# Ledger of designs, part 12: designed miniproteins, single chains, continued (5)

Each design is a single chain, and the fold is of that chain. pLDDT is the mean over its residues in the fold that is shown.

## One batch from the design tools (miniprotein)

Design m16409
Fold by ESMFold2-Fast:
Structure m16409 (fold): chain A 57 residues (1-57)
Amino acid sequence: MELLEKGKELAAQGKNEEAVELYREGLKQMNAPNVPLEKLPEETRELEEAGIRAALA
């Protein structure tokens, strides 16, 4: 799932809203967790790590 890579890149670039949309679209298909837009940049790192390790790969 390249969605994780793009989502993380977007968040790192400061495009948290776009990262959330992309992240939730990809992760939602695998029962991903929901993250508020405001916490996205910090939570995105945790989600990216956890999401990949969980079952998104």
Scores: mean pLDDT 56

Design m16410
Fold by ESMFold2-Fast:
Structure m16410 (fold): chain A 82 residues (1-82)
Amino acid sequence: MKIIIAAVRSPEKESVEKAIELAKKYKADAIAVVPAVSEENKEYIRKEGFKVISMEEGNKLLGDNIKSIGGDDGAGVIEGDT
């Protein structure tokens, strides 16, 4: 099954906003966040219509066949086939 996850790699608001932009562009299934992302920023992501998951959960969902499809500093988007 094809899955797309946007990743917040850095706790800053700019990284959160970039991940939301990428998630909308690529129609991501979820946004994975590093532990340092604040609850306020997680709620901001949820308000934009995305599920918030941990980086560990995101890695499990992506599986063995992964492809980076976008992103830069602090945020990216990854496609997996599970």
Scores: mean pLDDT 81

Design m16411
Fold by ESMFold2-Fast:
Structure m16411 (fold): chain A 74 residues (1-74)
Amino acid sequence: IVELLERAAERARERGDEETAELLEKAAKYVQQGDLESALEYARKALERALENGDVGTAAGAQEIIEMIEKELE
């Protein structure tokens, strides 16, 4: 999960979306700390931002990561 979030953040940054990259990096930090609820919050914010920007690739990646975190919380 952390590696996927970090890779998604790098790709968002390469596309000039620093805000989405920062949200994904925060989500990765919270996963590393075991705070999956906060990680979900920031991953969802990244998804919303990517959708607003029309970045379908980053949005799809964020959605998959959200589903993985939600399963860990079950």
Scores: mean pLDDT 80

Design m16412
Fold by ESMFold2-Fast:
Structure m16412 (fold): chain A 80 residues (1-80)
Amino acid sequence: SMIEKVEKEIERLKKIAEELAKSPDPRDQRMAEIVREEVEDLEKALKEAKENGYSDEEIQKRITEVRARALERFRAELAA
């Protein structure tokens, strides 16, 4: 299901944030913060999807929007 896919992606991103947070590089620490924000946005989107009974298609659209915003944040951080 789409919900299961999103839950697995959240789990994956949490692990990425943990690994980045272990790095002594301040850039990795900032990247960890961006990943944590993406996790928060995905968890919020998933909660709204469950509460409102969104279709898999609507969930996919919402998740794509969250991921696009996270990608913009990563690109901005890498450019700094």
Scores: mean pLDDT 86

Design m16413
Fold by ESMFold2-Fast:
Structure m16413 (fold): chain A 89 residues (1-89)
Amino acid sequence: SSVSLAPGESATVEGGTEVRAGPGATVTVIGSKPARVHVTEDARVVWEGPMPPRVTFPDGSTQWILEEADVPRGSVIELPPGSTIRLEA
């Protein structure tokens, strides 16, 4: 399934969900699978959870978000189950 979030909106989604989100959004993943968050605007990413999220940048390169990271528009974040991500301006 897919979900698009407005600025300032929060959602709790099941693993396997495709989420579109930008600055102000908060996403929490439940279940046993990761969700994918498609970044719609340049954002700073802050997270909490059992495992670091992984980002795939528009150029195809990948990185773990160990603490926080600047993530440009067009990036995809794989958000592990039990984790929450907040996108900031």
Scores: mean pLDDT 85

Design m16414
Fold by ESMFold2-Fast:
Structure m16414 (fold): chain A 77 residues (1-77)
Amino acid sequence: SSMSSEERIDKLIELLKKAKEAIENGDMEKAIEYLKEMAKLTGSEIDEEEVERIKNTPKEELIDLINTLIEQLESLK
């Protein structure tokens, strides 16, 4: 299915917000699922090495990174 650039940006923001909420709730498994969906929308994937990197990143740093990405994506609208 084809998706417009704006629709793709909206979906990426949605997935990032869901990942952030999952991290805040202590559900890293759910957060990783949302991040994997985000990667697929950008034409990439998150493998087991990337999953381990994410798990080893401090929660506050992950949330800050996600907030920055959301702000950057929203600025493109």
Scores: mean pLDDT 83

Design m16415
Fold by ESMFold2-Fast:
Structure m16415 (fold): chain A 118 residues (1-118)
Amino acid sequence: MIEASASFTLTVDAPEGARVTAKLTVKAENAEVTAFSLAIVADGKQLATASGTGKPGETITLTVEADVPRAQVTVAGTVHAKSEKPGGKVTLTLEVTIEADGEVRTVTHQGQTIELKK
């Protein structure tokens, strides 16, 4: 059995009164997601969190949102995956949206691929 894990951190600036929404999409191909988590953290405090698991071939989405003061906000996640055979792949897509004063901004969109190749 082959196991792999990845962690990601994205830092964004949030204006006063902003709502921050983080959406993590995990696609598992010939691999099982044994654990994954997503959190919004500001000023060292966890404002929102979600976690999940997934079967091979499954696409799983976690969404968390929080109202934050004017601060630097960290979106952090971890993914743990396993595969019985080499060639398993897990693709992560992170979208962070900041809404303030009736305006909606997508701050970033990041994709990361974890290959289980031992």
Scores: mean pLDDT 73

Design m16416
Fold by ESMFold2-Fast:
Parts: C-alpha cells; sequence; structure tokens
Structure m16416 (fold): chain A 57 residues (1-57)
C-alpha cells in the first residue's frame, strides 16, 4: 500500500457494498461516490455498483 487515499477508497467501496446488501441505497451511493472521489480509477466499478443498487430500489 503506497497511498492512504487508495486504502480509504477501498474501504468506502466495501462499506457501499455492505449498505447495498442491507437495503440502504442512499448510504451505498454516498460511499461509492466517496470511493470515486478518493480514487478515480475505481469510477467504472463504483458507478456500476450504484446502478445495481438503484435498479433494486
Amino acid sequence: MKDPARFEAEVSLALGRMAAALGDVELAERQFREAIALDPALAAEAEAEIERARARA
């Protein structure tokens, strides 16, 4: 691990997945957007997760 922001982005991504599994779509979207802000390389993955969370709402 070279970059603390990358680690924080991965944590936000994991929290977003947990929130989506619990049915908290608003929290899931917030966490996925935070992950994108911390590491733009995760944008495609996080955006796909947001779309899946919304599709289930």
Scores: mean pLDDT 79

Design m16417
Fold by ESMFold2-Fast:
Structure m16417 (fold): chain A 62 residues (1-62)
Amino acid sequence: GERERALETAEKQAKLQAQGLGIAFGGKGTAEVEEVSDETLKATLSNEGAEKVIEAPVSNVV
């Protein structure tokens, strides 16, 4: 119910921010996005799509 709706919204927002920040380029942008949307990423765990887009570069930064 509520959680499912949050996942949809969170996934969309994560994608929009990813495009603006250029997640594929620098983990710095993604690191901040993850921090700002820490709870959002948690909700999108079931989706995996949005989480990968943001966390992938952050993990690769190191």
Scores: mean pLDDT 52

Design m16418
Fold by ESMFold2-Fast:
Structure m16418 (fold): chain A 99 residues (1-99)
Amino acid sequence: TKKGEAAAEAAGEGGRKAAEYAGKGGSGVGAAAAGVGGAGAYAAGLIGARRGDGKKAGEAAAESARGMAEAAAAGGGEGGKKAEEAGLEGAKKALEAGK
C-alpha cells in the first residue's frame, strides 16, 4: 500500500504545481483542468493502493497525471507549457514510486 500512496502523492503534487503554473499563465480554464486532473490522479493512486497493487496504483496515477498534463497544455502559452512539464514529472515519479 505504501508504494501506491507514494505514487498518489507524486501525481497529486504534479497536478498542484501544474494548476499553479496554468493559473499564472492567465488561463482559468487550463488551471481548473489541471487542478481537477491532479485530484483525479491522486484518487486513482489511492484506489490502486487499497487494492494492494503498487505497480497498478502507479500506472493508474501516472495515466491520470498525463491526461491532466495534456489538458493543461491545451490552455496554451508559457504557463500551459510549464503546467504540462509539471504534470509529466508527476506522472514519471508516480510510475517510479509504484515499482
Scores: mean pLDDT 63

Design m16419
Fold by ESMFold2-Fast:
Structure m16419 (fold): chain A 80 residues (1-80)
Amino acid sequence: ADVAALREAVLAGDVERALEILLASPDEAAGLAALGELMRSGEGAEAALEVLRAYLEERLRGSAQASEEALASLEVEAPA
């Protein structure tokens, strides 16, 4: 169900919506597998990579929430 919505968002280039669908998914592995298939097919490869990157970044943020809040209070030199 949500995998189809994820694919639709990726193919539309809507990275934010695709990320929201993936984060709300109860089955992380299925969502990641769908992104891998899109990357392999080449049709939505760039958008799928952007979604995967954003998803991993969000997971890291959640894992280090307390420390991240302290770091965010210092300074954000976000060049890259």
Scores: mean pLDDT 70

Design m16420
Fold by ESMFold2-Fast:
Structure m16420 (fold): chain A 58 residues (1-58)
Amino acid sequence: MEELKKELLRAIGAILRAIGDIFEAELRGDAEALAAAERELEEARKRLEEIEKEFEKL
């Protein structure tokens, strides 16, 4: 159970980082960086959903 909670915290951290990267890319007008940050956010969200499903199985 502790492992699953740590993975949840890592996923949340990745989401927050991706959001920060999105804002930074928009401030710079960097379309490539924005696209990369959006992909990072999508992957982090998918990971979070899988972790939540694991919690629901308990």
Scores: mean pLDDT 81

Design m16421
Fold by ESMFold2-Fast:
Structure m16421 (fold): chain A 72 residues (1-72)
Amino acid sequence: SREEIIELLKEAGLSEEEAEEIVELLENGQDLQATLRLLAKGVSEETIIKILQLVGLSEENARALVAVAKQL
């Protein structure tokens, strides 16, 4: 849920405002942009994968997206 994503992001060190910005990107289907921002903020790959799965990606697709983002 939205609330679970915000909680995970806050646990990862993001402010509520930063977490809301990430959720907005995810709600608009901007999964790559959200992933890039989370990596730039130092959020762990494990946490990013969990968040992407909560948005509806499979574990395989979430892992693949993180791998692509790390190469950019």
Scores: mean pLDDT 87

Design m16422
Fold by ESMFold2-Fast:
Structure m16422 (fold): chain A 77 residues (1-77)
Amino acid sequence: KKKLEEALKYLQEAVEALAKGDKEKAIEYLKKAKELAPEEAAKYIEKAIEALKKGDYEEAAKYIDEAVEIIEKEIKK
């Protein structure tokens, strides 16, 4: 469960980086979160990274939110 908590922290750091306009930092944190996330959540994190590379910030935020929901559900089991 420590690995899942760490993945959530990296997703929060990615969201904060995006709020500050630091897309490159956000992608770095998303990559770190993906390595720690369950496979289902990792797929959404990958989609978020791809959306950010295309400049689609709204799409990326939706995928990050989906990954957070999956990880939180897994922690609470």
Scores: mean pLDDT 84

Design m16423
Fold by ESMFold2-Fast:
Structure m16423 (fold): chain A 68 residues (1-68)
Amino acid sequence: SAEELRRFLEEFAAEHPEAVLERVGENTFRLTLPGKPLALTGLALRLMGDFPDAEVSIEGDTLTVRLR
């Protein structure tokens, strides 16, 4: 659910003080980790495992995730 995804991302962001988490739609979130694209790749793999209906994309140091 969007609420479960939001909590997951908020928990991840809390462990990364540089993180910027934004809700850009009802089921769409953006997370920016300045200078840490490898950390975003790890996050994307976890999201694809835990949220199989999620669409995940990475552009530079920003990850966008949308629930279908």
Scores: mean pLDDT 82

Design m16424
Fold by ESMFold2-Fast:
Structure m16424 (fold): chain A 85 residues (1-85)
Amino acid sequence: SELKKKKAALLLAVAEMYSYLESHAPLSQEVINAFNDVTRVISSSDDVEKWKEALENLAKLAKREYPELKEQIDAILEKAKAALE
């Protein structure tokens, strides 16, 4: 139950990041693929540390591709990590 709620909250945070990036810049195929990979990792595993690692790697890639959006990417990442506490 608690793990299911954390999983749902994290998937919502991933969707929020995708929507934010898509509304501000055209997304590269590399970034789209990374979002699909992170969604699969979160959906297919119950390992919170794997979820955190996947999300941090996604945020790092997004900030590399869209450095002008760094502040909001970091804000979404921190909100997502807080939901796992």
Scores: mean pLDDT 84

Design m16425
Fold by ESMFold2-Fast:
Structure m16425 (fold): chain A 66 residues (1-66)
Amino acid sequence: PEAVEPLVKALQHESKDVRMAAAYALGKIGDQRAIEPLRKALGENQDEDKNVAEAIQNAIKKIESK
């Protein structure tokens, strides 16, 4: 319910800083609806930005641990 949709969209942003911030915010919010979009972003991104992938993985872990 809180800001999940715009943050999910931000996961596809061209700026890695924005993608990392979006993943971090989704993890902080802890909304289970973000898990599938985060997993999809991790699987489809396949970019060489380890930092972005790590941020997404940490967000998923954070949400699942709630």
Scores: mean pLDDT 74

Design m16426
Fold by ESMFold2-Fast:
Structure m16426 (fold): chain A 68 residues (1-68)
Amino acid sequence: MHLHLVYAGVSRAEAERVAARLQALLGADSVTIHEAKDRAEALALARQLSAQTDAIVALLVDGEVTVA
């Protein structure tokens, strides 16, 4: 099973840590991390990925610090 993580508003290092944790928790064999410019792009990309594959798609956007 493959995992896609789309992130915006957080560091790549934080996205990588979240991806690794989700991969372990979900038992995913592989993970791809996608950087989005902003929340709108992250949401659009996640929807596109979900429509194209039966892979798990996760979002990480702004955590708890940025509300826009």
Scores: mean pLDDT 75

Design m16427
Fold by ESMFold2-Fast:
Structure m16427 (fold): chain A 71 residues (1-71)
Amino acid sequence: EEAERHLRRGVDLLIEGKYDEAIEHFRRAIELDPDYALAHYVLSTALYLQGKLDEARRHYERALALDPRLG
């Protein structure tokens, strides 16, 4: 899956501390699958780590709306 591949690459980059590159991959995963709950969740985490709190909160809320098991 294209979206899943971007999610996996983004997570690897996030672990490496490459937040900007990770965010780019998470945004691409969401572009390919807008209802990808896990992609919204990990994007919110990366945005939070960069101090982008308002955008992080919006994606976190979207992730929980799509999959309540994440919260």
Scores: mean pLDDT 87

Design m16428
Fold by ESMFold2-Fast:
Structure m16428 (fold): chain A 98 residues (1-98)
Amino acid sequence: LEERKEELLERIDELIERVKKSKSPFKEEALDTLEEIRELAEEARTEEELEMLERALELVEKALESKDPLEAEIHLALARIQVAVVKIALENEKKKEE
């Protein structure tokens, strides 16, 4: 679990630096989404949560590579949905521990 988490955090940091250098019109939204993914990755407690965040990261990558603005926006929206699901999962785990 910890090894997978560390690898994910490295991938996120690499993509953040790549996005900062990009000329994408979605740069700001992508950076905001990646920052949220990074925060959740640090807090992630299960393999399922890490898998969802890996999926979100892939969706951000696809958005940046998309030549169609609508396709890019759809991928970013899907990434944000994955982020929201992980936030809910972590909040539920926090409630159980109180």
Scores: mean pLDDT 78

Design m16429
Fold by ESMFold2-Fast:
Structure m16429 (fold): chain A 71 residues (1-71)
Amino acid sequence: MAEELLEEAKKYEAQGDEVTALELYGKAYEEKKDYEKAVEYYEKAAALAAKTDPQKAAELEALLKKAKEKL
């Protein structure tokens, strides 16, 4: 559920795992069918992940492309 994803995102954000938090925010908004916000969060997650984990960044870019198709 979107509310559970938002709560989980907040916990990861508090723990300093910003990439996971942003990914969960993106998924939460995608469940709400708010694709504009989902795209925004996936873009932030992918950009941050690109600095430390290129493989994770590629995965997030795939989620971003899928969300953009819904716009």
Scores: mean pLDDT 82

Design m16430
Fold by ESMFold2-Fast:
Structure m16430 (fold): chain A 84 residues (1-84)
Amino acid sequence: SYADKLEAEQKKVLEEARKKGESEEELRKKVKELEEKLREVQKKYEEGESEELREEGKKLTEELLKYGILLAAKEEEKREEEEK
């Protein structure tokens, strides 16, 4: 299912991020870059519809969602550590 595929992809991204030791700051930077790219694609799509731009926008949205989840997980981890 779509949910199972998304969960598997999220677990893979989380594992890679843990291996690389990506910080909250690194993840925030990635989210910002993806948001800027998505805005550019959306602007181009409004100027002229294309299937390539539509697929690019979907891909960027999926990446943004994945990194957003990673950032939220890192922020929660930091809060738990501060409560110790």
Scores: mean pLDDT 72

Design m16431
Fold by ESMFold2-Fast:
Parts: sequence; structure tokens; C-alpha cells
Structure m16431 (fold): chain A 86 residues (1-86)
Amino acid sequence: MREKLEEARRLIVEAANLLEATGDFDAEVEASLVLMQVGIAKTLEDEEEQREGLIEAAERAARAAEKYGVEEALRLAREALELARA
């Protein structure tokens, strides 16, 4: 599970970076919130709590990617959700 959570975290960070790359202020704000949620999840010692935090971050990233039309970020966020839920 730890390896899947690390991979999910990596994909969520990549999705957030793509949102920031749009240059849209609102998308950049959502990316910052996603990265904050990922950072908080990483500090958690319990794997289940870390998993729940990463699911929340991935769901936010997916919503933002869909809203701002960033197809690659949406793909990465959805892949991260599947990994975190596995």
C-alpha cells in the first residue's frame, strides 16, 4: 500500500503542476490548495489517514482539471484516485 500511496501522491502533484501551468489565477489557487492537502497527508503517520487525505486531494485536482479543461491533469488525478482506493 505505501508504494501505491507514494505513486498516487506523485500523480496528484503532477496534476497540480499542470493546473498551475495554465496561467489561470483560479486554476493556480486550486493547484495550491491541492498541494497543501498533499503536504498535510504526507505528514500523517497512519497509512489509512494518509490515503483519505490523498483521495481528497485527488478529487479536488480532478474537479479543478475538469472545470479548467486540463485533460492531462484530469487523467492523472483519476489515476491517483484509483491507486489511493486500491
Scores: mean pLDDT 84

Design m16432
Fold by ESMFold2-Fast:
Structure m16432 (fold): chain A 57 residues (1-57)
Amino acid sequence: MLSDEEIARLQRLLQRFGLPADGRLDAATRARLESLIKLLDTDGDGRLDPAELAGVR
């Protein structure tokens, strides 16, 4: 699972995309989040890269 730092960065990313940035994920938000993680993980390793996250304005 994600570290506290990765979770904090991910929540900021969710706010940017207009998704709920709380600790609760419904099924629709979870599916959207998984799609975003796949899009950001260009290496396909299933991990969030801080450099990839920094590229999202």
Scores: mean pLDDT 58

Design m16433
Fold by ESMFold2-Fast:
Structure m16433 (fold): chain A 92 residues (1-92)
Amino acid sequence: MEELIEKLKEALLEGDVDKAYELIKEILLNSTSEEQIKAFEAIEEVALESEKALETLEELLKRLKEKDTELDKFLAYQLETIIEKVKKEKGL
């Protein structure tokens, strides 16, 4: 799990939206609720530290809103919550 979270952080920092999406799905499908919480906390931390990571998350959220699966809807809700929280903390 830790390795997947580190790869996800790297994908967000690099602006690789497609890789970030695949890694988040892999984490959600293969993790406990506690591990999922840790993954979302790591996403929030990276977005707070990196403008590029925040931009990558916003682009991913935009793409997720165009999808109609239950998993994509769940991800969209979680990412929108994180993005709004990060923007509030940054005064955006």
Scores: mean pLDDT 82

Design m16434
Fold by ESMFold2-Fast:
Structure m16434 (fold): chain A 58 residues (1-58)
Amino acid sequence: SPMEEKIKQVEEEKEDAKRHLLRVARERGYSPEQLQEGLKKIDTAAESRIERIRKEAE
């Protein structure tokens, strides 16, 4: 369904963003706390997008 396709895309973008953040964190020497906060923000943004998609589609 269109909703499932949009949700799948958000999930894939979330995983890509996390992989990118992990690479940047290694290169720049991020603290564990800084990395955890960044990952949390990525998760929260993805969850908010998925919630909006579900509400829009009902």
Scores: mean pLDDT 86

Design m16435
Fold by ESMFold2-Fast:
Structure m16435 (fold): chain A 55 residues (1-55)
Amino acid sequence: MSKEEFFALSDEEALEYIREEGERAKKTLSEEEVKKKENELVRWYIEKREAEAAA
């Protein structure tokens, strides 16, 4: 999913996506890569919420 598609999701859908990607990453990626992926998705979520709050 692109960042633009992620921003179009509802809050609940975005959280579900982060959870699912985290579970997938833990099975296929190294610990460091999982952490990087989780940090990226969490940052996207924070940015999305800040944009909504600022509007």
Scores: mean pLDDT 79

Design m16436
Fold by ESMFold2-Fast:
Structure m16436 (fold): chain A 84 residues (1-84)
Amino acid sequence: EAYYNLGNALFKLGKYEEAAKAYHRAALLASTDEEKATAYYNQGNALFKLGKYKEAALAYSRALELNPNNEDAKNNLALALEKA
């Protein structure tokens, strides 16, 4: 997935705002619920790094709607909601 790979590269470079946008596009273009959930989860992580806790919580919630067994997403959602 072009946008997902772009998001990963941007995240590694510390370009979290650009990474969040790339992951969001990856989620919208994803062919499977698993790919979409992973993209939303990583969008949440990038937004969390930016201190955008409300937006991070929304992204984690979307990831959990598609993959409810992601324990890291559950923990990160709880932390984002506490900080929001």
Scores: mean pLDDT 89

Design m16437
Fold by ESMFold2-Fast:
Structure m16437 (fold): chain A 57 residues (1-57)
Amino acid sequence: SEVEKLKKQGEQAKKQGNYVQAALLYYKASDEALKNGDEKTAEELYQKGVQAAQQGY
């Protein structure tokens, strides 16, 4: 699914220390989950994006 692809890309970006890219990818995955009516997955992915954006210090 599109959600799975974006989530994997976000996880890879985070592993490489690219936190800004990870946040953007998690937010995109969250939007796709919302389109599918999966509010719980969307919220979890949105929170991962927020966490990634805050990581740096």
Scores: mean pLDDT 83

Design m16438
Fold by ESMFold2-Fast:
Structure m16438 (fold): chain A 58 residues (1-58)
Amino acid sequence: SNDLEEGLRALEAGDYQASIEHFTKASKEGDPLADMVLGIAYKLLGDEEKAAEYFRLA
């Protein structure tokens, strides 16, 4: 989805909050990669508990 692409761009720029927002929208749209990239974004933000939850869903 376009939200996945925008999220990946934000993640590459170090804007983890924007990446989480876009990846959350991609997840609601049913993008199968969204939970994996949400896990990565939360891990980079330092939220290991949320990262583990999303990796489990992926």
Scores: mean pLDDT 84

Design m16440
Fold by ESMFold2-Fast:
Structure m16440 (fold): chain A 69 residues (1-69)
Amino acid sequence: SHELIQRAAQIAQQAHQQILALPGVTSARITVTAVADDQVELSAEVSGTPEAVAQAQQIVDQAKQQIDQ
């Protein structure tokens, strides 16, 4: 539903802001795609140091868990 997509977008926006605040991140893109009315897919592309990318992945994983709730 549109409501699910909007909720997922808010979670993704918060994750994006957290990732951009990490030292060593040079670029971050997070996309929310509706694959069905009741299903969304979160994809993330992060560039930076290996440490920053690893920390960003943890933030993305947390966001995915929040969307699945």
Scores: mean pLDDT 82

Design m16441
Fold by ESMFold2-Fast:
Structure m16441 (fold): chain A 72 residues (1-72)
Amino acid sequence: ADELIEEFRAKLDAVIDEGVAQGLTREQLLERIFKVASEAAKKLDISDPDVMARFNEVLREARARYEAALAA
């Protein structure tokens, strides 16, 4: 469902922003991201290719965001 995907995106953005602001290490930030992604995957029907594609798109956006933040 689109609402669950948007909730997942918002939670990842918040975790990345808060983690960077707190000065978390890459390992600590990835642990928090993994927890959010794992919880989202349990709620989403990832056997549906369209849902899986959107889930992976959110993860790609999150990766670009935290890689840029950690490299700065």
Scores: mean pLDDT 79

Design m16442
Fold by ESMFold2-Fast:
Structure m16442 (fold): chain A 91 residues (1-91)
Amino acid sequence: GAMAQRETLRRAAEKAEELAKWVEEKGYDPDVAKLLRNIARLLRESEDPEMAAAIALIGTAVLLNYARQKGDEELAKGLEEISDLVAAALA
């Protein structure tokens, strides 16, 4: 139901915030952390969870392409975990 969807999106937001902190600690481009925090905020605060999920999937896909082009398997794994949680919320 709607509450289960909200809880799953909240977990995705928590994972996005964890990944944002990790990329900051590793000295990544500040825009990567900023985008992840914006995704987390949208997933947590949006009145439209399906729209928030769709935007998060687009943002995560852009970052995942970046990670794959750089050969960054650890960043890619974190992004895939966020994407999988967001996709599960839409099922």
Scores: mean pLDDT 86

Design m16443
Fold by ESMFold2-Fast:
Structure m16443 (fold): chain A 64 residues (1-64)
Amino acid sequence: LKTVSLMLLGLAYEMDGNLEEAAKAYEEAIKIDPTNKLAWRKLAEVYEQLGDTEKAEEYRKKAE
């Protein structure tokens, strides 16, 4: 299994407005490859949209 599949799944959920499932997909991608800065950035964007600005800021920091 590749992290790219989980990134695409997360993006698909975002397009459908299913932010909670999008966050889960990006979190799973990060568990497999924590060096995937795009996954951290996407997770930060999702949490910002969910209203969790503290987590969004933390994950954005992890994205570099």
Scores: mean pLDDT 80

Design m16444
Fold by ESMFold2-Fast:
Structure m16444 (fold): chain A 56 residues (1-56)
Amino acid sequence: DELLKKAETLRKLAEEFKEKAREYKKQGMDGLAEYLLNLAREYEEKAKQLEAEAKA
């Protein structure tokens, strides 16, 4: 299923954004870390929508 595969890709990208956010937080770049965490959440929401569509 292409939708599930796309959702999996978006979840992987969200995890990458979370990892980068942790690194920026270690460097004191809290604003950039927060931005990346928000972006990760958006990608997780998109993945959830695609998973719901695939199960419909």
Scores: mean pLDDT 84

Design m16446
Fold by ESMFold2-Fast:
Structure m16446 (fold): chain A 73 residues (1-73)
Amino acid sequence: MIEEQEKKLLEIASKSKDPEKAKEATKKLIEAIKNGDGVKAKEALEEFFKATGDPELSAEAGESAGQLINERS
């Protein structure tokens, strides 16, 4: 479910260098996926990765986002 992956992404966001930016990027990503906008989804993911400031958190976020994209594909 999209809801479960959103929750996981928000948990990762709370551990990020910039939690508020990571949370906003998560919301943008979910909205883009719901709208089928792959370009905006990619942009939101890039914003999320920048906000984490941590390669390990970025990898976890990428896994969750990949599951979301596959669910909507």
Scores: mean pLDDT 77

